Designed miniproteins, single chains. Designs and how they scored, part 26

Each design is a single chain, and the fold is of that chain. pLDDT is the mean over its residues in the fold that is shown.

## One batch from the design tools (miniprotein)

Design m882
Fold by ESMFold2-Fast:
Structure m882 (fold): chain A 84 residues (1-84)
Amino acid sequence: SEEERRNRRLGESALISAARLRLLLQEGGPVSEEDVQRLVDTAKENGVTYEEAIELLKKKSTLSPETKERLIRVLEELKKEEEK
């Protein structure tokens, strides 16, 4: 359905945004771990996995290779944190 497709896009966007905020946090930016977790929770509520977001990022031709590698690394780190 269109609603399921919108919710999936919301979840994918939220997880990529979580990775971006985690990078900003690591660089001393004005964001919190709670802001990152809120976006991760939004992705989970919409049924999006880390693996799906990583595969989406790998296929994005509009992002520089360096940006893709950094965001993928952060998503892999967030996944590992949830496994323990």
Scores: mean pLDDT 81

Design m883
Fold by ESMFold2-Fast:
Structure m883 (fold): chain A 93 residues (1-93)
Amino acid sequence: ALELAKEGGEEAVRGGLLALESKEAIPLGIAAALKGIGAVFQAEVLKNAKEGGQDAIDGGEVAIRAGEIGGVEEAIRLGRRGKELGEKGLKAA
């Protein structure tokens, strides 16, 4: 559960940061990266798989939107992975 929330958060960070290559996606790319960082913090520091999993889902969804706006296919893919891992972490919590 904790590892899945952490990995989901890490993928959301990667997706958000890749979306920054498009000017139009910058605000959402930053938001996705911050949510992903939150997921990692919840999992590693607070040992909270439920909140970490939810933050990874939220970060992944924002990374997907950032990638769609920016036309960055890899950001969409990473956002989908972050969301999937977050959902698995939340179910296992």
Scores: mean pLDDT 85

Design m884
Fold by ESMFold2-Fast:
Structure m884 (fold): chain A 68 residues (1-68)
Amino acid sequence: MDSENQAGLSVRKALEAERRGRLEEADRHYQRALDHLGLPLSPAEFRAKVDAMAAAGRAAAAEIAAER
């Protein structure tokens, strides 16, 4: 529920920090997302999943935009 939504926001902040080269901030945001989700994953493993999801999300958004 709300914790999962907060985890999503933390993931977005982590991706933004990575784009800016702020790896320490990115790790902190990934850790917060893991805490919200209760997942026993390392930040590196979570980053890999998030990167895949971000790519899939961009593809889905492009598909929806192209529906016309």
Scores: mean pLDDT 71

Design m885
Fold by ESMFold2-Fast:
Structure m885 (fold): chain A 79 residues (1-79)
Amino acid sequence: SELDALRQRAIALLREALARLEAGDEDGAAALLGELGTLAVSLRERDPETAELLFAALEALGRGDLEGARALLKELEAR
């Protein structure tokens, strides 16, 4: 479904952004986080629960809380 495709893209973007931040590539991560934010906004109307998890992950990443972001990634993958 379209929702499954959007969710898989969000998971992939979050995983890649985490990997780049862990490697110290803040510029590379910033582009992915911008794309993830746009996707989270689009999901807010159709899948608000997934959108809330994505916004929580973006907030964690914005704070440098990579462990918190990984926990949210795991929760997204379990849905």
Scores: mean pLDDT 84

Design m886
Fold by ESMFold2-Fast:
Structure m886 (fold): chain A 83 residues (1-83)
Amino acid sequence: SIPMSEEERKTIKFVAYALRAIGELIDGAIKAKKNGDVSYLEEGYKRALEIIDKALEEGYITPEQAERFKKDLEKAYEWLKEK
């Protein structure tokens, strides 16, 4: 296997958490549109925020990065909710 540095491992974990958070929001949006029920989008947004909080708790992101991601997720949530 290709060896990884500690910095590369931390970056991969950070990217994995970010992708999971985005995935939950997008999955919620798709389900909301398919079922005509905004609660799926609301649940997806809640799960996305919980994933970011877990990444912060685990030390994979800074508080500043967490707040920026939450603001970006909120903007995406508001945009998806209006569609």
Scores: mean pLDDT 82

Design m887
Fold by ESMFold2-Fast:
Structure m887 (fold): chain A 91 residues (1-91)
Amino acid sequence: REAALARLREAARAFAEALGKAYGLSEEKKEEIAAKLEADALAVLETLPPEVALEAAEGAIALIESRKDQVPAEVAEAALALYRALAEAAR
């Protein structure tokens, strides 16, 4: 579980970094987004049954894949990595 949680935190930071590069965000704003993404992901794992958390993560992956052409490729890839890490942590 520790390794999966570390990967989830890393993925949240990577997604915030991809957003910062794509949209010209400050370091402070990237840190804020990374912290929020990590907190939201941990809340999902803490409050939802594992099966529900996994289903939610899989749904998010499908949604991002269906809309990946609507955002920069690096943002879509980082978002997919984040929700894949969430799915891994939920099992």
Scores: mean pLDDT 80

Design m888
Fold by ESMFold2-Fast:
Structure m888 (fold): chain A 64 residues (1-64)
Amino acid sequence: GPYITDEQREKVEKVVKEMGGKIVSFGGHTVTIEVPKSVDKDALTAKLNEIVPHANIIINTVDV
């Protein structure tokens, strides 16, 4: 599939930061993020899939 673009990376980073999380890494086809345990992971995954529909999304939850 196509690589994750810089525009997609910026949109993902904005969404994750709005949720109080951070980006751990971007691979060509993979996004790994950390978010607080209070975040709705299903809603976040749906929103991220709108931006990067062909990427593997890995969400880790943390106590902050």
Scores: mean pLDDT 79

Design m889
Fold by ESMFold2-Fast:
Structure m889 (fold): chain A 84 residues (1-84)
Amino acid sequence: MLSEAVRAVDRTVAVLAATQSLMETAGLDPWTAYRAAQALVDGALAGKSREELIDAIMEAGGVDREKAVAALDAATRALVELTK
């Protein structure tokens, strides 16, 4: 699960991994991806729902819902792979 994966790694590592995934999957610029990754990681650590995380990515990244959903799914996979 996303919150379990985030708790298993250092916050800085989780944010950097999510940033790279958001850039690769959603085509976000590095700064926008970094802001969205912080919102995603902090939201997951706070126990936010999938819909709350999507809203947080949309607000932080300035992206539409379709991109936010794709970005969340890609970042979740990347973070889970880090924990194995």
Scores: mean pLDDT 77

Design m890
Fold by ESMFold2-Fast:
Structure m890 (fold): chain A 119 residues (1-119)
Amino acid sequence: SLELLTAAFDAFKKRSPPGLVFAKNGAFILAGEKVGSSTAKEDIDLGFGLKELEAVTLEDFSLAVQAFLNGVPPEKVSPKVRPLLVLLQTLAQYDPALKEAASKKDEEAFLSALTNFLS
């Protein structure tokens, strides 16, 4: 629904600037938190720039969600949507609720799980 899409987008925008950093295991740290171990540093893989995330619109977010649920590869989406698609792929790899919703192509369940993950 538009309500679930808007809620997920708002949660995403609230967490993205000033920096949402994802570890390889799907855990995230807020910008400014002290990363005190070599293991935690080695587990950080952004694969994209925060500048691209700041410019994301609700339309870009919707396109990324649709592309992700339909198994569209990053090379087939616009450069503006691509970092967001890669982010969604990374989150779904490591979060069980996102992974299950994505496997069923359940947009409503995916958006609800994404909002909960980012909150």
Scores: mean pLDDT 67

Design m891
Fold by ESMFold2-Fast:
Structure m891 (fold): chain A 68 residues (1-68)
Amino acid sequence: MLKLSEEEVKLLEEAAKTTKNSATKALLERTLQLIKEGKLTSDDVTRAQAALYLEDPELAERFAKLLK
């Protein structure tokens, strides 16, 4: 189980709301659901990071910095 900060969760919520890509939106929403359930894995974080790079590389880089 991985724990994300409030800032990381808010960033993912905002990305899910603003994305125009339905597949990316679904992936981010699934990731947020797993966070709420306490079932988030490193693979889920990696998929979310990859989806963010597809939409906005700068946003993805900011998210990566928050993970440390």
Scores: mean pLDDT 74

Design m892
Fold by ESMFold2-Fast:
Structure m892 (fold): chain A 61 residues (1-61)
Amino acid sequence: MELTLVSESEQEIDGVKVHTRVYRAPDGSTVVEVTFTGPDGKVSRLTLTRRDGVTSLAAEV
């Protein structure tokens, strides 16, 4: 399944880098990926998928 990047934003708050990407899938799903990078370089990722009124969340470090 091919995802199309529809928006991308990057913010930095108190040394934490927040990178947000929003994708559209051909099946109508919306995928939002948020990546948090701390001042020590450690990365945490949240992925939110919404399809047919259902929202799924996954967290990864």
Scores: mean pLDDT 77

Design m893
Fold by ESMFold2-Fast:
Structure m893 (fold): chain A 82 residues (1-82)
Amino acid sequence: MKAVVSIVVKKSDAEQAAEIAKKIEGVEKVEVEDSEVEGTAILKVTAKDMETAEKIKEELEEELKKNNIEILSIGVGPALID
């Protein structure tokens, strides 16, 4: 079952965060959506399974920190679509 890493960042950082996410091994898809909170965006990073998504989450946290991108929220869950 596919899994998704959901990350909330500032809207100004969303494009850079998406490009960083695309470079991580095991990432199948990256989508950027507007958040309900003004000035923030949600990145949805799709992985083949929950184990891969957990590894992507760890790598993303490290890479975003290296690039001075603030993580407002981060989580891993099952993908709702095939």
Scores: mean pLDDT 80

Design m894
Fold by ESMFold2-Fast:
Structure m894 (fold): chain A 94 residues (1-94)
Amino acid sequence: SPVEEKVEKLVEERAKKKSEELIEELKKKNPNLSEKEEELIKEKILEIERASTLLPLRLAPTLSPEEALKISEEKIKKIEEEYEKKLKELKEEE
């Protein structure tokens, strides 16, 4: 869908801006923020933005708005848990 392609680009641009703003704030509190931690933050935010915007849009033709929202919320929770685990593993290694 041409609309989906435009929304995907918007989501990518929004995720980039959000991750850059968050990383800047985190660096002010912790100047020793690693490049690997920055990469994980960027990936996490992009996946959350995709799950919150693109996933409901893709599901809309086949599912009710309430069902699409529940799937989106469950996906976001799974993403948050996965990246929390990755960040913990990174801190345990270094």
Scores: mean pLDDT 82

Design m895
Fold by ESMFold2-Fast:
Structure m895 (fold): chain A 70 residues (1-70)
Amino acid sequence: MEALRAEAEAALAALREAAARYKAGQSTVDDLNAAARRVEEAVRRLVAAGDVEYAMALMQEAQKILAEAR
């Protein structure tokens, strides 16, 4: 479980960087989508492991980051 949370936090950090670069015109929508997919995969793994509350919090934070990048 700890390793899944560590990957989830790393994926979320990568999404924040990708969103900031995308908003600044320094990256592509493909880069943003790749970072978002990494977070989605981390969420799926957390749900499969039974860490549902943490997975839902991660998904909400990812949705907020993506909304702010638009």
Scores: mean pLDDT 83

Design m896
Fold by ESMFold2-Fast:
Structure m896 (fold): chain A 70 residues (1-70)
Amino acid sequence: SAMLEAKAQVVLRSVKESVEGQIKRGVPVDVIIATAKRTMQASGDTLGLSPELTEKLIKEVEEYVKELAK
């Protein structure tokens, strides 16, 4: 569903913005990743995203955190 994909992208953008703020404040990478994974899973469950799509978004956020923390 195009609407479901749009909702997924809104969640991804929101989590990425939160991650950027946490990196700027010096929050440890493992803490940021753990928090982002929990937030993404909860949001995916609330929005009715498939497990596969939720896992894909979690992976994208994890890689984003690692890239910014270099």
Scores: mean pLDDT 83

Design m897
Fold by ESMFold2-Fast:
Structure m897 (fold): chain A 87 residues (1-87)
Amino acid sequence: ELSASELLEEFNDALADYAEGKISLEEFVEIARRLIEKVKELKSMSFEELLDSFQDLLDTMVANGVISQEEAEAILKAIREILEELS
């Protein structure tokens, strides 16, 4: 089972794969959904805390030039929609 730290590492790996064109946005969203469901199963973080963690990770990746601001906004929107669905 994934800890919150392991979830963020797997999310970062999936995001890197998306940025490199190895997976589609749709595939990335499915990976993100699975990881968020695992965090919910583990009861390790609130949805607000998880969203803040994803926001910080995305901001860091934009600052480092790994993804564009537009890609980060699309990903964050998808994550927010998943979290709202699971709330």
Scores: mean pLDDT 73

Design m898
Fold by ESMFold2-Fast:
Structure m898 (fold): chain A 95 residues (1-95)
Amino acid sequence: MLEELKKLAGEAKEFAQEVIQKFKDNEKVQKLANQVIEKAQEVIESTDLEEAKKYAEELLRKLGELRNELDSLDAYEEAEKAYELAAKIQELLEK
């Protein structure tokens, strides 16, 4: 589970970095994507499962906020990717 959480956090970080490159002029998207990167990095740097789960729950919240903002901008492909990443993390946390 810890290694799978770190892998999904790495995928979330990469996704958020791509969002930053695509939405350079949107300050709210930039802020939310940077928050996703920060929480993903905290999961990646976690040394135990309980710490990783805590940061993964915070990552889920930030992915949800980013997804909602992307959806409001009609960025449906990126919003769907955020949803899919969040769903995978949520499924893993329920194990």
Scores: mean pLDDT 86

Design m899
Fold by ESMFold2-Fast:
Structure m899 (fold): chain A 65 residues (1-65)
Amino acid sequence: SPAAELEARIAALRAARDATLAALRADLTARGVPQAEIDELLAAAERRVDARIAALEAELAAARA
């Protein structure tokens, strides 16, 4: 069902979120990027992922209506 597909996509994004952000932080740290720039880049990445999850949650709410 559309609801089950959206639930699976939301779960996958949530499961991958922390690992993806941790990998990005580790990569930037290994390259010697300044901490303030790392924090800015991670905040931007978090906003993009969270916006995508929120959009899918809105679609899920509509599919369950």
Scores: mean pLDDT 86

Design m900
Fold by ESMFold2-Fast:
Structure m900 (fold): chain A 75 residues (1-75)
Amino acid sequence: LTPEEEAEVYLALGEIYLAIGKKSFEQGRYDDAIEAYKKAIELFKKALDLGYTEAQRHIEEAEKFLKEVEEKKKA
C-alpha cells in the first residue's frame, strides 16, 4: 500500500469502530463503546500521521463521543 492508500484504510477502519461504538452506546454497553471510540481515535491519528489532514475532524468527533460515553458511565 502507498501511504495515501494506507491512510484511506485507517480512515475506513476508524469509521467502522465509530459505528461499533455508537451501537454499543445505544445498547448501554458503555465499556464496549469506550473501547471502540478509543480504537477509532487511534486509527484516525494513524491516518493523520500519514498526511490525511481531514482525519483531524474525525478525531475531534470521536473524542466528543468518547467524552459523552464517559460522562454517561459516571452518572
Scores: mean pLDDT 85

Design m901
Fold by ESMFold2-Fast:
Structure m901 (fold): chain A 57 residues (1-57)
Amino acid sequence: PRIVARRTRLEPVDGKPPTVELAAQKARELLKSDPNVIGAAVVETPEGLYVAAAVEE
């Protein structure tokens, strides 16, 4: 099996910047909804918040 890393940038909600808590919630949802996702993490950068996922193909 092949493992690939994917990153998704979080968008503002209600005109407010995304929070680390929201990013962690999205990471948990991704792990629950997609059986091919074997790991997920929140990544903070100066450019924004991302959810990084390890996906088994």
Scores: mean pLDDT 76

Design m902
Fold by ESMFold2-Fast:
Structure m902 (fold): chain A 71 residues (1-71)
Amino acid sequence: SAALLVTPSSAGLFAATGLLVQDKAKELGLQVTADHAAKTFLVTGDAAALEQLGALLRQSGAVGSIQPAPA
């Protein structure tokens, strides 16, 4: 399995980013885990589906960064 770390553009956008990530991840069969302390989202699943998710999320001003997560 592969993983992506998604960070909102700001802490205030955590909820909006979470809704977007959950909606898109559900369509792609990906699993999302929210870290409320760090204000980040870990998305895990198929590498090709994660690449598609990254492309979709990069179009949103609510998303600050998308990085490969350590395995």
Scores: mean pLDDT 83

Design m903
Fold by ESMFold2-Fast:
Parts: structure tokens; sequence; C-alpha cells
Structure m903 (fold): chain A 61 residues (1-61)
């Protein structure tokens, strides 16, 4: 589901030091290289706000 995709993207960005994205329907989340935050908390807050979340990653990383 969307939650699992977002958690996987956040974990991947943290582990690899490369940007990662996850998206489902109108919901898109991108994590920057070396993301150290809680992807689960980020997802939960976004869902509670009832809005799509889009994090833009800089081109050329």
Amino acid sequence: GARSEVLDAGDEAGKTGKPATAGSGDYTVGFPSGFKGSAADFYEESVKNGRPVTVVMAPGL
C-alpha cells in the first residue's frame, strides 16, 4: 500500500544516500539523499492533513 511505499522510499534514501520517491494516486513523496527523519511520522502527518505531499528533489544530484 501507499504507506509501505513511502516507508521503503524513506529507508532507501537513508541507506543509499540517494534520493528516493514513492507515489500512489494523488499522493507523491520524495526523500532527499541521506534522509534521517521518520518516514512513518511524515506519512501519518500527511494523511492526517488530508492533502497530497510532494517533496521536490533538486535535479543533478
Scores: mean pLDDT 57

Design m904
Fold by ESMFold2-Fast:
Structure m904 (fold): chain A 90 residues (1-90)
Amino acid sequence: MEAKRKEGIEAAMKAAHEVARKQPVVVDVRLSGDALQGKVSDTIDIDVLVRASASDEEIEAAVRAIREAVEKAAAPYGLKVEVRAVRVPE
């Protein structure tokens, strides 16, 4: 049971990084939520760090692409996905 969650998180993060490489506005992608709290849950929380200068349209497109890829990667493991954009502060 625990091994499947770990594999699911690893698959999801790999998919997130692969899609992020194609998104010029994305600075980094980080695991959040569970990583911060150390709790075992059925949800993968991902923070997409975006350039402060990026438009809302560019951010929405990048988050949507990453969320879609992560949901596909996580689906075989029964994991839920939450993806949020975080602007890099000035």
Scores: mean pLDDT 77

Design m905
Fold by ESMFold2-Fast:
Structure m905 (fold): chain A 87 residues (1-87)
Amino acid sequence: MEENKKKVKEILEEVAKQAEKEGKPDLAEFIRLALKGYELLTKNPEVNDEIKELTQKALEVAKNLTDEEIEEAIALGQKLADKVLAE
């Protein structure tokens, strides 16, 4: 269980760094907000107020994303969901 949590954090941080290197800072910010949300959910799934604040920040960042960057973020989300839900 701990190995899977570390892998998800490592993947998200690496993808965020990759996005910054490719000149996509808003995508990197969005990915880091997703990582922060993942950490909150794994630590305390009932932290609704912090999730609401992160969601609001993510929506503001998302306004600056291109359609292509939004598609990349959705694809990343699906890939992470598959790994988290896998036995």
Scores: mean pLDDT 67

Design m906
Fold by ESMFold2-Fast:
Structure m906 (fold): chain A 86 residues (1-86)
Amino acid sequence: MLEEAAEYAEEAARAAEEGDFEKAREYLLRALRLYNEASEEAPSSKDTARLVGLALRALGAILDGDGAEAAEALRELAELLRRLAE
């Protein structure tokens, strides 16, 4: 469910802001898994490309230990997921 995926992305952003990069990565992966399951039936290539870009940006920031950049990308990812749910 895309709404649930957005919720995990928000939790990932919060974890990144607190410097808990392991938790941020875990929640990001959960959000992406839920999106993959939801989008398999009717993918939008434009929305998928943007979502993948935001997810890669968030993951890169998490791996670099940049909590502010990770949180920004994760919040934008959450907003996109909420828009896709409607």
Scores: mean pLDDT 80

Design m907
Fold by ESMFold2-Fast:
Order: structure tokens, then sequence, then C-alpha cells
Structure m907 (fold): chain A 75 residues (1-75)
């Protein structure tokens, strides 16, 4: 599995991270993951910071961890 594309956008008070994944072993060949954080909800931002630490500890790919950090920094 590899991250082929990542983008961060701001829309209606939310920061949205979109990640495109390439998996040649899958019949679909690709997948998309969207993560959003509400800029007007400090609890949402705080929960995402904790999830970032947990994801890194669980061995999630560094590229995804870094994308999540950028999402938080934009919020």
Amino acid sequence: MRITRREIKEENGKVILRVELEDPASAAGRGVLEIEVDKNDPASIEAMRKNLEAARAAGVPDELVEAMRELIDKA
C-alpha cells in the first residue's frame, strides 16, 4: 500500500484531508480515505491530536501520520 496523492482543503469551517491509496493487490487497485476536523470544535481538534499519537504508536505509515499533522495545523 502506498499514498499516491494527498490534499488538504478548507470548506464551511472544516479542514478536510483526502488521501488516495494505491494497492495493486486489490481488485479496485485504489482507495480513498477522507478525514475531516471541525475548526469550530476544539474537542474535535484535541481528539485528532490524540489519534495522531495513537496512529504513530500503532505503526501507521509515516506519510499518513504527517498528513494528519498537516490537517491539525490547518485547523
Scores: mean pLDDT 74

Design m908
Fold by ESMFold2-Fast:
Structure m908 (fold): chain A 94 residues (1-94)
Amino acid sequence: EEKLKELKEAYEKVKEALRAGQTRIDLPPLEVVENGRTIGRIEPVEVRSPAQREALLKALENKKSKVISIMPSDEVVERLAAERKQLEEELKKL
């Protein structure tokens, strides 16, 4: 409950920092665990180009809605992790 609220606040902070043009956001890693599995996570973020910033911002908005509002299952968390990995690979190509 408390950690889920912290995760939501961290997502908003990263999103606002990216909108403000910050390229590196140092946050303490936050993890919400339920039944021994991670249902939500955030780590420090570094973005080096405007295109990477926009792509990451859009991904964070989508993940925030699913992770925070609907208390997603492990399957949804795995799907979000796979989507993030794909986005990171796309960012490396920029």
Scores: mean pLDDT 58

Design m909
Fold by ESMFold2-Fast:
Parts: C-alpha cells; sequence; structure tokens
Structure m909 (fold): chain A 77 residues (1-77)
C-alpha cells in the first residue's frame, strides 16, 4: 500500500507541473486513502497525510508549483 501511495504522490506532482490540476488533486486524494490504510507509525502517517492534503488543496487552487512541492514532501516522508 505505501509503495502505491508513493507512486500516486509522484503522479500528483507530475500532473500538477503539467497544469492538470484535477488529476493532480485526485492522485493526492488516492495516495492519502492508501496512507490511511498503511501499517506505518501514526506520526509518520499524519505528516504524509498533511502534505497530501496541502498538495490537493494547492492543485485545486491552480497552484501547480506548491502542489508538486507538497506531493514531493509526502514522498520524502
Amino acid sequence: LLSKAIKLAQVAAEKARRGDYESAAQAAEFAKSLVEKADIPEEVKKKIIEYLDKAAEAARRGDGEKAAEYAEQAVKT
């Protein structure tokens, strides 16, 4: 699950950079749902979810740069 969530977060960043904000937001939300089901420490889970929420919000605002940055931070966490 976590590896699939990481891949979706990377897709969110790529879509955001291409100006496909709806697909970026959807990918971030899917990654979030997979992280919620992942067996990882709660503190790490909360931080990843926070970044994915910010990525989806930025994408919905049309801020592709911020959306990509937040999605990449989720991947690094």
Scores: mean pLDDT 79

Design m910
Fold by ESMFold2-Fast:
Structure m910 (fold): chain A 71 residues (1-71)
Amino acid sequence: SSSTIEGLNQVIDKIKAGDYGGALALLSELGPQLRAQGPEVTQLFKQTHEAIHSGDRERAIELLKKIIEKV
């Protein structure tokens, strides 16, 4: 949905700004909506969460873009 894509782009913006805490909080709010998209998006969500926790900016953005392609 457009609102999900908007939220995911906001997560990307927070990561680019170095606001990893804000990115995790917003990604968690989107969690139920992303899990409802099915197992592939759920797996990408988990991988994105791990990438943000490890500070892997490039991987986190790549994974978020992959989620956007699927929602």
Scores: mean pLDDT 87

Design m911
Fold by ESMFold2-Fast:
Structure m911 (fold): chain A 100 residues (1-100)
Amino acid sequence: RARVEALVERLAELLIEKARELGALELAALAEAEPDPWARYLLAQLGVRAAVEKPPAEQIEAALAQVPALAAAAREGVANMDPAELEELAAALEERIAAL
C-alpha cells in the first residue's frame, strides 16, 4: 500500500508540473494545495485534461464536484486490495509515470 501511495504522489507531482506548463494554472494550484494524495492526483489530471481538451466550464465544474467522492472511492478500493492487486496497480502507475 505504501508503494502505491508513493507512486500516486509522484504521478500527481509530474501532472501538476505538466498542467502548469500547459497553462492550467488554477487547477495546478488547487492540486498543489490539496493534502489528499488521490484528490491531488485527480485535480492535476483534470488540469492537464482541461488544458489539452479545453472542455466547457460546466464540464470542468462537474468534474471538480466529483473529485472528493472519486478520491474516497480510490482510497477505499486500495484499502480493500490484496497484495497481487496492489502490485498490478503499482506496475500500472510506474508505467504511466514513465510515459510522462
Scores: mean pLDDT 81

Design m912
Fold by ESMFold2-Fast:
Structure m912 (fold): chain A 71 residues (1-71)
Amino acid sequence: LSPEQLELLRQLAELVFPLVPEEQRDFVENTLLQLALGLISAEEALARLLPLVPEEAHPRVEELMRQLAAL
């Protein structure tokens, strides 16, 4: 992973983990790991994560995913 990809993934994790219940954290971690390894697209990761976070956080999650997809 590039330093830019790692920084965006870190920001995404810091945003999402406090907003999801503990029982969903393994799912979030696995989703971010699959995204980092290129096993899923940014669109698929976004579709998995958006239902788990409050609507008010959606614009920031979408922006970070857009930036990751552009790399």
Scores: mean pLDDT 84

Design m913
Fold by ESMFold2-Fast:
Structure m913 (fold): chain A 94 residues (1-94)
Amino acid sequence: KEKLKEEVLEVSKSISVVPEGAEKLPEFLAALRRLIAEVYERKIKSANLIEEIGLKLRYIGDLLDIELYLEKPTPFLEKQVYEIAKEVLEELKK
């Protein structure tokens, strides 16, 4: 997954200096959405049934936070989206 790893590198370089400008937000959120899908797919493959249900619910929640942030950008949702990005990058690093 060369393309996805390159997108991770781009996002990773941006996270410590993420511009607060609306200009780059759609590209950042699109990349994050793809990375979330890969991370949850990987985790679900090694999970038991209860863990799988929890992971699927968390994945839906993460997608909803991203969608809500696009529609209603608030400081709370911004913090949630950055926390999601940080967790995703930590998982992909391992």
Scores: mean pLDDT 68

Design m914
Fold by ESMFold2-Fast:
Formats: structure tokens, sequence, C-alpha cells
Structure m914 (fold): chain A 62 residues (1-62)
């Protein structure tokens, strides 16, 4: 894989993990586990931001 393709795949992985963290956070919040949900929302948002940055860098290298 080219460097750009490798970075794009890492960005996609971060985005998917971020979405998963947010979804799991919603499930935990629905069950009254607010503190655990808050941690997952924070981790998910951080992953989405990292993924977005990686997608921009990877696209520029294609």
Amino acid sequence: LSPGQQILLRGIAEILQGIGDIFLGELLAARGKEEEAAELYKEGEERLERGRALLEVGDALL
C-alpha cells in the first residue's frame, strides 16, 4: 500500500472506532451508567477528530 493509502486506512479505522464508542456510550447512558458513558463519548469524539485529520493527510498524499 502507498503511504497515502495506509494513512487513509488508519483514518477510517479511527472513525469506525469512534462511532462504536459513541454507540456504546448511548447504550450505557440508557442503562444509567452515566460516568462510563461520558468516558466513551470523550474517547469517541477524540477518535473522530484524529480520523478526520488522518483522512485529510492521506487524501493529500494520494
Scores: mean pLDDT 87

Design m915
Fold by ESMFold2-Fast:
Structure m915 (fold): chain A 75 residues (1-75)
Amino acid sequence: MIKLTVTLPDGSVETKEFESLEEALKYLRELADKYNADVLNLVGQMLLIIGEYLDAELEGKEEIEVHVTLKAAKK
């Protein structure tokens, strides 16, 4: 299980739990699209989630909590 907490560009915070890495990444991409998030920031946050998930899998952990921040895109 992945518990993902996202700080959004408007300062709001959303928390959601996912059974799979693919679902967590899809949710983050959907939020990034909705809020017109910075692409480099999004990629960095996706890599953070992937890294934490893979590390947990290698260590045999059943649950991870990841905090990510989405920043608005510049012009």
Scores: mean pLDDT 82

Design m916
Fold by ESMFold2-Fast:
Structure m916 (fold): chain A 83 residues (1-83)
Amino acid sequence: IDEHVEKLRETLRLYVSLGDTRVLRDAIDALETKAKKLKDPEIQEKVLEYVERARQALDAGNYDEAIDAISEAVKLLLEEEKK
């Protein structure tokens, strides 16, 4: 899980460094869609909180914070998927 999350974080940082911030918005939208399909309401709420945090950070131009929030949301989704 940590390996997959770190690979995602590296990929997002690479695209942002190349001027492509659309990948952050696309990732946030995909995470929201996946979160709404989760059966555990506590995990769903936590993922959606990170999704909202990522959107606020992206809108503020804080790309590192947006990437961190996306990465935490992905980690929660992957941990739930292991069950």
Scores: mean pLDDT 80

Design m917
Fold by ESMFold2-Fast:
Structure m917 (fold): chain A 100 residues (1-100)
Amino acid sequence: MSPEELLEKRDQISELTTQMVRALKDRDLERFEELFGQLVGLLRSIPVISEEEIQRIEDAGRRVLEALKKDPDSLEFARELAAFLSEVSGALVKIRIAAK
């Protein structure tokens, strides 16, 4: 995969993540699930992202959904969302480094 393709995929992940956060704010669970599936598929298309990293992002995203369904105004939801965004951020940094 070329550096240009890596940076394009990084930007797509960033945009999907932004849309996912908006869907959660709007409490649109169907849109979040759709975008989450797109995010995971995109991550699997990037050879420098390991299955372990993808699994951590999938697990974190599922915890966000569980916390939102339980109580969207909870500190638990806020913590799980922060953890999910942190895992995605780690993947974005790795892609940026690989593109150099």
Scores: mean pLDDT 85

